# Designed miniproteins, single chains, part 95

Each design is a single chain, and the fold is of that chain. pLDDT is the mean over its residues in the fold that is shown.

## One batch from the design tools (miniprotein)

Design m3514
Fold by ESMFold2-Fast:
Structure m3514 (fold): chain A 52 residues (1-52)
Amino acid sequence: SIGKSVAIQLEASMGLISPEEATKRLSTLPKDIQEETRKILEKNGIKLPEIK
């Protein structure tokens, strides 16, 4: 949901979780929400890695 996306955005941008942890949490969300969240974080200067 959008609420979970917003929580990941805030936690990652504030340094409360690592980009790797943010990526793991993001993987539980629908693909379209994952894409939107990644784009927003990149706009804010945060690049999330792919899950590997």
Scores: mean pLDDT 74

Design m3515
Fold by ESMFold2-Fast:
Structure m3515 (fold): chain A 59 residues (1-59)
Amino acid sequence: SEQEKIKEELEKVQEQAKRVLAELEEYAKKTGKKGEEIKKSVQADIDLTLEQLKKKIAE
């Protein structure tokens, strides 16, 4: 179905996002507060966007 195709595309985007977040997490551990703040901000935005998209597809 169309929804299944969209889910597959989202999984690809999510995989790329995980790589970016993993790098940010590593930098946050090394740099401390500044990196941690950036990591939390980016992760929150990505998580929120993906969550909203998944809910819309499931509807």
Scores: mean pLDDT 76

Design m3516
Fold by ESMFold2-Fast:
Structure m3516 (fold): chain A 92 residues (1-92)
Amino acid sequence: GSMAVKAVIAAAEAARAEGGEVSVKVEGDTLTVTIRGAGEGAIEAARQAVEDARAAGGEATLKVEGDTVTLTISGLSPRDLTAAALAIIGLS
């Protein structure tokens, strides 16, 4: 299984556990996860998701603005991006 997908899901779960709000958007081959009210656990999990996405041959960026975290991932398979998005929105 893709470690990148698991890491993205872990970041969303950490954010929710910390009382944050998570939204996800898929545009073409790009997955964007926005966390509002992110604590240290969510930020650390998002950093791990960047590393795991890059290790899988994808591109990933992390932007932290106060308590808002934006994680952008591209270059993963459409199947992996869809699986991550569905898991984050609670449909998988």
Scores: mean pLDDT 80

Design m3517
Fold by ESMFold2-Fast:
Structure m3517 (fold): chain A 95 residues (1-95)
Amino acid sequence: SEELREELYKLAKELLTSVPEIARKKLVEALLKEAPTSKDRKGLGELLAKILLSLGQSKEEIREFFERLLELARKYGDKALEEVAEGALEYLESE
């Protein structure tokens, strides 16, 4: 999970440029710690996308973040992160 953590932090730093560093760190920790134990992983993804929008990040940049998160989740075999990313993307397409 340390390699995945580093990749997630790098991805958030690259794409979530309107989000303060402390909030990016909290997002990465939420993805790694809350996703595996969440009973509603898609709902967690939706919630995180809404928070990022409220912080002033553009819809397109948030979409790219979750698309690349989905690719990373599949690469690392992390089904919990895959479902979170899918939930965020489904929400963004409906918005």
Scores: mean pLDDT 86

Design m3518
Fold by ESMFold2-Fast:
Structure m3518 (fold): chain A 68 residues (1-68)
Amino acid sequence: MELVKQLEDVKNSLSSSLSREERQKLLNEMQDLASQILKTGSKEEQQKAIKILTEVNEKIMKIEEEEK
């Protein structure tokens, strides 16, 4: 589960202390990793990737709502 681990590591690096630009860079990296998992990963890896993306999306939406 190399790609899933990389996606999880990027998620763990994501924090409210990062600038908008830094967060966008990490989001782009996560999207690339997730796309690769969805194309080449097992069903189990795809499910884990979707869960991680959902958690990240909720976290980012909360941060961005506070910045508006």
Scores: mean pLDDT 76

Design m3519
Fold by ESMFold2-Fast:
Structure m3519 (fold): chain A 88 residues (1-88)
Amino acid sequence: SEKEKLLKEFEKELEEAIKKIKEEAKKLGSKEEALKKLKEVMEELRKKIKELPEEVQGEAESKLIEAENLLKTWLEAEEKEKKAKEEA
């Protein structure tokens, strides 16, 4: 269905955005700067969700929140690993 296509396209954009944030976070070396980048990207994705049909917006927002939480968890783990390597 058209709704399934729109959700799949949004999921693909979300996955690509996550990949880019992870790559940028590794280059930045700063959790604070990485979190700022995450916030900017999430705000742009939320704007795209508002352009989707209302029936799809709820599922898209849920996926966005899940991805944001997973990425924040990943950033915490990356910073912890970086500190461990710097102290070794």
Scores: mean pLDDT 78

Design m3520
Fold by ESMFold2-Fast:
Structure m3520 (fold): chain A 119 residues (1-119)
Amino acid sequence: DFVELAEGEELRELVEKLEEITKKTGAEIKEVIPRRPGFNPVYYILKKGLDPSKTAIVADKSTITPELRKMAESLGIKLIEVEKGAEALAKAAEEALKDPSIETVLVTLKEGGLIVIER
């Protein structure tokens, strides 16, 4: 039912791919946040009280700002940089979920969209 809550075709395609991955891994899509221009996923981690060292951010290389990189490095958040597209983002999220130290994966989109996956 997350597909019905997603905005835009790219976000819907990504949610469908991530639903397939969660069925394989036993993880769950906890939240789908549609477009939020200027949104920084590090603020989500801090606001929700998540452990930064147990969190991975998956992002398109072209959307990674110097501020995001600096914040991730300073807090020990695993930043996974990928090529553009739903396929690359989904594959990186699957790889992040194979790391037993990672409890939360945040998949970021253009225009500040965010998908939250937890074990």
Scores: mean pLDDT 78

Design m3521
Fold by ESMFold2-Fast:
Structure m3521 (fold): chain A 79 residues (1-79)
Amino acid sequence: SLLERLREAAAEWAAAHPVPEDADEATRRERERELLEELARRVPEARELLELLAKAREAYEAGDLEAAKKYLEEARKLL
């Protein structure tokens, strides 16, 4: 399963690169960006899925809930 491969890769990377408990939001966002880039590198078949999830998050943060929903629906089709 693509999801299982992503989960394993994410767990391995997170274990090697722990986020401090007192990290601010900017540091956590940067760590999430690094994780997504590493996942795309380790599981290239998931690149489209990861790009759709990133676009959904950006649309949600911009207040565009319709665009966020469409990106999430496309991402779900790849799972």
Scores: mean pLDDT 78

Design m3522
Fold by ESMFold2-Fast:
Structure m3522 (fold): chain A 118 residues (1-118)
Amino acid sequence: SAAPSIEELVDKFVEALRAKDLATARALQAELAARLRAEGWPERLVAIVEGITGAAIAAVEAVLAGDFAAAEEHLATMRALRALALADPSIPPEAKALLAEFADRLLATVEAILAEER
């Protein structure tokens, strides 16, 4: 298939956040959710990924508006969703490991953007 992999979509999403291209980040968030559903991942996992990516976009938007307090709240939301995913018995253990790695990568990206603009 000529369709991008989940890994390629994650890479593009991180680059869109770094470029502060929120329109592209939102489009990639939608494509990532569609790919997870197409590959048969549980809806609970998809909802958590949508929540984490949505909070990452909102955090960068807050940084661009100079609202660093709101950016910190969105980072806290990302951390809370990561913790909820790891505690959720409906999410398979292998999916929890991948989600933790994904969330940690997005957290590091947003934290770096916040540090650069502060």
Scores: mean pLDDT 88

Design m3523
Fold by ESMFold2-Fast:
Structure m3523 (fold): chain A 73 residues (1-73)
Amino acid sequence: LPAPRNKETAYTAGELLYIAGEFDESNPAMSPRTAADNYRAAAELFEEAGDLERAEEARRKAEELEEKAREAA
């Protein structure tokens, strides 16, 4: 089980994963699934931090990229 995190740590980790997802999304050599995984992890961390708006934004991006990955298979 993951250890409890404070909201500040969760938010910072979420921002880092969101930025990683943006870099992956902007790189045509990267699979959309890699970006989706990073956005999904960011969404969970933003939700843990209590930032539900940022969590929903990251979740939407993850779902869109997961759909693209399924179509590319």
Scores: mean pLDDT 77

Design m3524
Fold by ESMFold2-Fast:
Structure m3524 (fold): chain A 70 residues (1-70)
Amino acid sequence: MTEEDLDKIAEENGVDAEALKKALGKLLSEKPAEEITAEDIKKELVKLGVDEAKAKAAAEKVVKLIKEEL
């Protein structure tokens, strides 16, 4: 997964790209990528002020990309 992949997911789901990168970076510092769930990413995005529905959609796309790289 590249920064460009995260930028695209953020743009397509109306999420701030920096918020998405910050949320994922925090989770990757706390646990292995394979243990990160869409719920984890959604909760971190909501804490950063992202709408829950948009956060959920973006989180699901990010988890799919993580699984494709593992």
Scores: mean pLDDT 80

Design m3525
Fold by ESMFold2-Fast:
Structure m3525 (fold): chain A 77 residues (1-77)
Amino acid sequence: SSKKEATELEREALKEGEKGAEAVEKGDYETAEKHLEKAKELFKEAAKVDPENAAAIEAGMKELEEAFKKFAETVKK
């Protein structure tokens, strides 16, 4: 099922986001950016696999990106 495949891709994207957050906490911003980029790629693939739910999947990607920016700003300050 494309919906099931998209859900698994979203879960992988969230795991990459978590690894990125850990890298930010360690001050490794280069590694954090790589994990965020991987998460965004996985969300884009999920939207491609499940176009019926693409808007919701893209919203999830934007939410992760915004949370990441806010977290990085908080840690730097």
Scores: mean pLDDT 80

Design m3526
Fold by ESMFold2-Fast:
Structure m3526 (fold): chain A 58 residues (1-58)
Amino acid sequence: SMDESLLLRISREMMEAVEEGGPEEGRRTGEELMRSLDLSPELRERVRRVMDALVESS
């Protein structure tokens, strides 16, 4: 689905940000993408779960 493709893209960008600048940069990237892309509430919740997992694992 379009939502799954978009979630994968956002997750990839957050992961790249974590690798380059650490967990805080990953969180910033996720927040910026949620704001700029005007995501649905359901998709924002999914992005937040990915963000939490990346930050907790780092």
Scores: mean pLDDT 79

Design m3527
Fold by ESMFold2-Fast:
Structure m3527 (fold): chain A 65 residues (1-65)
Amino acid sequence: MEELIEKGKEFVEKRKELLERAEQAYQDNDLDAMREVGRELMKLIDEIKNGLRIPLLAYKEAEEA
C-alpha cells in the first residue's frame, strides 16, 4: 500500500512540475521548451494507461480520506 501511495504522489508532483514549466515556457514564448514539456506530459499519460492507475487510486484514497 505505501509503495503504491508513494508512486501516485511522485506522479502528481511531476505533473505539477511539468505544468509549471509549461506556463513558464509559454510566458517566455519558448517553443522548444513547450514541445519538450508536451512530450513529457504525453509520456506520463501513457504510464497511467500502462500501469499507474492503481498507484494513483491508492494515493488519492490516502490523501482524501
Scores: mean pLDDT 72

Design m3528
Fold by ESMFold2-Fast:
Structure m3528 (fold): chain A 70 residues (1-70)
Amino acid sequence: ERAERAVEAIRKRANGAETVTLQQLRDVLVNELGLPEEEAIKIVLKVRRKVNGSKTATLEQVREVLEEYF
């Protein structure tokens, strides 16, 4: 439930795109979802590792990481 709400907020910030930048992800987690910056950084680093250092991630990859936290 919380992971799904987070993914929807991220999708809205990405203007409906299937991928988001890691910076957009961090901004949504901190500014829209109210996560502490330290927690947002941990999530972003896990997503970056999952995408092998890419600057963008799919919403599916982001959802998988968020399910670990919620």
Scores: mean pLDDT 77

Design m3529
Fold by ESMFold2-Fast:
Structure m3529 (fold): chain A 80 residues (1-80)
Amino acid sequence: MKEEIEKAIEEIRKKVEELLKKAEEEGMPKEVLEEKRKEFEKVLEKIREIAETIDPGYPKAFIEGKATDELEEKLKPLEE
């Protein structure tokens, strides 16, 4: 299970980097991007803890979706 969770977290990280790159190209300040990245790391820790607690079959897609949604929500107020 731990190995699967770590791989899921890696996939989510790739998604986050992609979203952050897009936001940077859109003109979001680097300082803001770093703050969002830190918030995402915090969210990842929460998701990892929850996934380990639920059960061995906790799906990667579910973890990925949750983290991506939270990051998008944090970016939306700035983009408008």
Scores: mean pLDDT 66

Design m3531
Fold by ESMFold2-Fast:
Structure m3531 (fold): chain A 74 residues (1-74)
Amino acid sequence: SLVEEARRLMEEGVKDIAEGRKLLAEGKVTEGIGHILRGIGNVYEAVLLAEKAGDEELLKEIKEAAKKAGINLK
């Protein structure tokens, strides 16, 4: 379902952003940036899928998870 796909993308995206930050701290700049960009893309797609599904609670959850990861989604 769109809801299940959105949740998966949110979880993967947030994990990718966290891993990217860890890689940057270790001096692995190219790998770190790659993980962060992929994570941001997955979180953005999760927002679009949650909006398409009309799941306002999931959309709110995704935006809050993104905000905690340092990504401000409006």
Scores: mean pLDDT 86

Design m3532
Fold by ESMFold2-Fast:
Structure m3532 (fold): chain A 58 residues (1-58)
Amino acid sequence: MEATDEAIREAVRLVKEGKSLEEIVQELIDKYGLSEETARRVAEAAREHPDAIEERLA
């Protein structure tokens, strides 16, 4: 199973807490073992559309 859903939830939470893009990317790499490219895409998506991603998880 991919940890992608957990990584997306974490990224959305960090965006809402006011973390920077770089802090979110680093957290995703450290916690979920994502590649830099994948972590950056997840962090960018969460930062641009935090409410939309959270709604998709509801």
Scores: mean pLDDT 72

Design m3533
Fold by ESMFold2-Fast:
Structure m3533 (fold): chain A 68 residues (1-68)
Amino acid sequence: DERMREIEAELRKRGVDAPVTIIRLAAEKGLSVEEVLEAVRRYEQTHPGRLDAAAAKAAVDEVYERRK
């Protein structure tokens, strides 16, 4: 929960509006703020203005896999 707050604060500071689903999934996987930013940008490129839980999960999983 504190991790989600930290991620939300950093995204807001950088002018990024993130779906709560992406923030939650990223926090659960232990992604860095930088990785969360990449996941959000990827999601917004494919689903602008719509919330799709499967697409949000796919974006988070892609960033996590690249982490190694």
Scores: mean pLDDT 72

Design m3534
Fold by ESMFold2-Fast:
Structure m3534 (fold): chain A 67 residues (1-67)
Amino acid sequence: MDVAAITAAVQAAIATLAAEGADDETITSMVKTVATHMREKGASDADVEAATNAMKAAAASLGKKVD
């Protein structure tokens, strides 16, 4: 699985959703769904954590909260 490519694509999607006015719950749901999908495809816990942190940082830079 190309974790870096997936992370970059999801960061771009988060930026688009935030620009379109998506709420924190929508972005949080997307991040959780992607993290689950990455685990199911055999990504390591470390890779999923790094990707999730990068996605959370991208959301935070746009004024969105992901818990």
Scores: mean pLDDT 79

Design m3535
Fold by ESMFold2-Fast:
Structure m3535 (fold): chain A 60 residues (1-60)
Amino acid sequence: GPKIVRAVADFEAKTHWELSVKKGELLEVIADLGDHYIVAQSTSTGEIGVVPKRYVEEVA
C-alpha cells in the first residue's frame, strides 16, 4: 500500500516546488529524494510537492 507520513510541525513552502503542510497532516510519499527531502501528496488537498524529511514521521 502507499507509504504514509504525518507532519510533526507546520512547514511553509518558500518555493513553487515545495508543499506547505500543517502539523498532524497525513501525506502519501511519492518519491524519496535522499537524506533530506521527499516528494509527497497531501491526503487532504491532493497537492503534490517537496517536503523536508525533518517535518514528517512514518505512520508505520
Scores: mean pLDDT 86

Design m3537
Fold by ESMFold2-Fast:
Structure m3537 (fold): chain A 86 residues (1-86)
Amino acid sequence: MKKEKLEFIKNYLESNPNLRILYSLYESLKSGKAVPGPDEEKIAEALEKLLELDLEKIKEVLDEAVKKSETGGPLDAEDLLELIEK
């Protein structure tokens, strides 16, 4: 299940350049290639919380994140956490 959600998120973010960097940072952190800072830790936390949702809710959160990035400028980890936790 978690693997299927990760593949869904990966494919979704690869199709949406505005959010692709969030997934790339998450992969780098999990691979130990990046030294975690406060923002990178927040990104990892947000993506881990997103993985706890079902696929339909993940899609809704990502759709809203794309919409916000189009109207409000670049999306950060705090914006993503707010979308998941609201």
Scores: mean pLDDT 69

Design m3538
Fold by ESMFold2-Fast:
Structure m3538 (fold): chain A 115 residues (1-115)
Amino acid sequence: MEKERVKRIIDELSRALAEGATPQELIELLKKVAEEANKLGREDIASYANEAYTLLQQLLDKYGDEKALELLRAPSPETAIRELGVSKEDAELAHRARQALGRVLTELSRAYEEL
């Protein structure tokens, strides 16, 4: 059932974000999100998922899983620079990745309510 599958993905992504899933786990969830969004005819949501995927992959490639997770968990770019010693550019990259993940969850939740 389409609505049930969308709800499971929302619950899975929401739990992953709340419990601090690794960037690799988030990337695998975003692949599932993009697939289900395409099945719904929601190319906009698939596009948001692909944007979040690209940003997460850039962090993972630069820092590896553990440090990329710490960057994603930082409450602000300033905190990431101060506490993790990263460049402003990379702190802003992590902040954009976190915002993109939040956008995906918001748009999926709206799509679920429309089903």
Scores: mean pLDDT 83

Design m3539
Fold by ESMFold2-Fast:
Structure m3539 (fold): chain A 68 residues (1-68)
Amino acid sequence: GAVTKLKELKNQLESDPDLTATLVGDNVLTATAKAGGHLKLIAHTLIALGDPDLSATLSGDTLTISAK
């Protein structure tokens, strides 16, 4: 389900040293890019936008992903 996808995405994003990720209440995931992480954050945004179970918004170096 979408909650499981958010937990998997948190672990995936957190494994990248150029990114930080925080999951709030199992329903909102935020990720922030460090120096060198900006293009990786854009790539993750595009992948999330392609998932029908997820909503994604990129604002500067902060990506917010929500379960539908």
Scores: mean pLDDT 79

Design m3540
Fold by ESMFold2-Fast:
Structure m3540 (fold): chain A 64 residues (1-64)
Amino acid sequence: SLPSEEEVKKARELLRKAGITDEQVEELAKERGVPKELVEVHLAIVLESMNEKEREAALKEIKS
């Protein structure tokens, strides 16, 4: 199921503050063959569940 508009908006704000660009999210969504909204919400949840070092490693993987 697709996430709600509020969930997507909140996720996008979190990703922007973490320095993840819209283009990086769009590329990841296309690579996985899933809607961009699912990637945005999933990444936001995962990043919030990580400790500082795990988050830094994940962000480096996405940005590199």
Scores: mean pLDDT 75

Design m3541
Fold by ESMFold2-Fast:
Structure m3541 (fold): chain A 64 residues (1-64)
Amino acid sequence: SLLEKAKELLEEAKRTGDIELAMQAYDLAVQAIKEAIKNKDYEKAREASRLATEAHRLAVELRK
């Protein structure tokens, strides 16, 4: 799933310090939010939203 792929990319970004992986995790997490809302799965939408926030924060930190 998009959510699972976003989690995998975020963990890889944390391990490697790769800003591009953090940005990809963010993009997939945002897509996962949109899909979850379309499916009325608000629990997954909240999980994906937290993941997107974490990925964005990591990308900002890695840019420094």
Scores: mean pLDDT 86

Design m3542
Fold by ESMFold2-Fast:
Structure m3542 (fold): chain A 110 residues (1-110)
Amino acid sequence: ADAVVAEGEAALAELLEAAGRLAEEAARAAELSAAMGGKLEPLLERLRAEAERLLEAANEVAAAVADAAKPAEIAAATARGREVTEEGRRVAEEARAAIDRAEAELAARA
């Protein structure tokens, strides 16, 4: 029980960290999109959708840890949370690259 709960708590922390990174990239994308006439709006929509998925997975893990008495349920929520974290990290990395390219383009146009 204790080991499964600890793994769930670790997965929850990772989900919240990934959501935080995505929020940072979304803030940068929003600022640059405003400067570029909305060019990054599709990226912003993708980042918002991915942040919502991370928060939904975080809520699932948190609920399983807080309420679920069965190790199998906590383990399943933890495994799903880790998959969502990996996808969120990938989206954040792709967004970072796109934002860096847009920032360079904006600087070149100034």
Scores: mean pLDDT 83

Design m3543
Fold by ESMFold2-Fast:
Structure m3543 (fold): chain A 70 residues (1-70)
Amino acid sequence: MEELAEEARKNAEKLPPEVRDIVQYAVDLALEAGDEEALRIISRLVKEATPENAEVYATLAVMIAEAAKR
């Protein structure tokens, strides 16, 4: 889980600072939920994100992390 979280954080460094904060929030939620699958999906979304679609991808990451907590 920690390796997936690190990968997501490193990939988020390429994105705008405000999006990076949202990604960090999603990663923290998934870690608290203990959901490796959610972290894997979040990491993949962040890796595929570009500056143009970063906000949409960050929103999806948060939705996935919040669903994992339910």
Scores: mean pLDDT 78

Design m3544
Fold by ESMFold2-Fast:
Structure m3544 (fold): chain A 74 residues (1-74)
Amino acid sequence: SLKEEAEEYIKKGEEYYKKFLETGSLKDAEKAIEYYDKAYELAKKIGDEELKKKALENEIEVSVKLLELVVKSL
């Protein structure tokens, strides 16, 4: 189902976010955001507000962490 596909994308995003936290690799952060965005679009199509919220909150978390690291490097 589309719901299961969206949940799978959230799981993949979480896996890449964990890799990003371990490695500091921007490519891992980029993949995490990409998967969360895919999950958000599917959740939007099926009208699942809880999945939309979860995907968005996870994407925001990655983005905030990226901005924190960029600011510290300036």
Scores: mean pLDDT 87

Design m3545
Fold by ESMFold2-Fast:
Order: C-alpha cells, then sequence, then structure tokens
Structure m3545 (fold): chain A 87 residues (1-87)
C-alpha cells in the first residue's frame, strides 16, 4: 500500500541520516541516496495528501524549485511537520 511504501522510504531515510550523524561525515554516495530518498518521501507524502494529483504532476512540481516552494507553502501544517522530520 501507499502507507507501507511511505513507511519504508521514511525508515530508509532516517537510518541513513542516523549513520551520517553518528559518523560526522557523509560520502558522496550517501548524500545522493539521502537526496533520492528525501525526494521519494516528499513525492509519496504529497500523493497521499493530494490524491487528485498524479505522481507525474507531483514529480513535475517538485522538480521546479519555484513550483516546489509555492506548493509546499500551501501544504497544511501536518505535511510541513512531516517534511521537517525528514530533514
Amino acid sequence: SLDEEIDRVVEELTALLRQVRESGTATPEQLEEIKRLHQEALTLLLIQRYPDLSREQIEEILADETKRQEFLAKSDDGVQSLLEQLG
């Protein structure tokens, strides 16, 4: 389910962020993976919150810095709080 996919991605992101915090440094590979997982977590959370939008539409919004900022600014406090937890 979408909820299970969100939980998996958030768990993977949290585990990587913990490893980086504990080591005090991040490899280039870890930084790219964190970026990928963060983007995937954002995409899935927005799909869950805005079921009227397709995955492709959400990915297009997130790919554009201005559109991403405007869209996230319009998100409710719950979505913003989750995004803050993702780092």
Scores: mean pLDDT 75

Design m3546
Fold by ESMFold2-Fast:
Structure m3546 (fold): chain A 79 residues (1-79)
Amino acid sequence: KEKLRQEGLEYYRKALDYLDRGDYEKALEYAEKAAKLFEEAGDGEGAAISYGVAAAAALGLGDEEKAKEYLEKAREANS
């Protein structure tokens, strides 16, 4: 569990870095990987924040529908 959570944190940090640089494709890719790792670790909070970054990246790509889907997943992960 801790190893998966640690790996999730590394990918989450990479997603934020790419988002800050405006590389929305990479930000989305890493945010999705982070969310998956947090879900496998049973870390709902980690999954929620990662889906939040994925939503921001999707908005950067102009995909409002996909962003809404990620926000729904973030809400569900925190329930």
Scores: mean pLDDT 86

Design m3547
Fold by ESMFold2-Fast:
Structure m3547 (fold): chain A 70 residues (1-70)
Amino acid sequence: MVKEYDELVEKTVELMSKLPEEKQKELMEKAAKKGEELAKLKAAGASEEELEKKALEAAKELKKEAEELL
């Protein structure tokens, strides 16, 4: 899971680097929102497994959105 997450993040960053600045900012805002949701789940006592699953889902969604904007 952790390795898959890291690979998704790396690919998403690479895709974002090919986007115009305006599109990069849009994706960064979405990433920040997903990070906030994960922080709230952690504060609510979510398990490590649940947090990892949600982080992986968020990474996959961001990669998909980056691909759509390319």
Scores: mean pLDDT 77

Design m3548
Fold by ESMFold2-Fast:
Structure m3548 (fold): chain A 61 residues (1-61)
Amino acid sequence: MKVEDGAFEGLEKEEVEKLKANFSKIPKDFTTLSREEFIKIMKEIGVSEEAAKKIYDALKA
């Protein structure tokens, strides 16, 4: 998208839905993974690196 401002929060929600839909592809103990390992797995399921960072930070908060 060329206009990311209005889509930024919407993209986050879509990335969360992708995460939920592909949860079976994520290790069950992913909460013990480092941030870098989590990002790598998220990128493999089609989540962007930036969205993966935010998801990780939200899950660890």
Scores: mean pLDDT 62

Design m3549
Fold by ESMFold2-Fast:
Formats: sequence, C-alpha cells, structure tokens
Structure m3549 (fold): chain A 56 residues (1-56)
Amino acid sequence: MLSNIIKKLNEEIKKLQEEIDKLRDEWMARVRQHLADQRNKKIEEELKKLEEELKS
C-alpha cells in the first residue's frame, strides 16, 4: 500500500523543512547582527568626526 510510503515521505519532508527553517533562522540572525554591527560602526565613526569638529 502506497499509504505507508507516503506517510514516511511526509515525515521526512517535515523533518527536512524543520532543518531548513532552523538553518535559515540562524543565517538570518547572523546577517541581521552583521548589518547592525556595520551600521553602528559607521554611525559611531561619523559621530566621532562631528564631536572632534565641535571640540575645535
């Protein structure tokens, strides 16, 4: 009966989807953190330049 094979395939597909979702979430979290770090660094550098000009 095909039903048992389909059930096993659905379980495997579900497991693979969960693994893909986990990897995607982890990757997106890393990308988000990296972009935030880059943005913060640029803002900090610009603010530091402005502070130096104001101190003059």
Scores: mean pLDDT 82

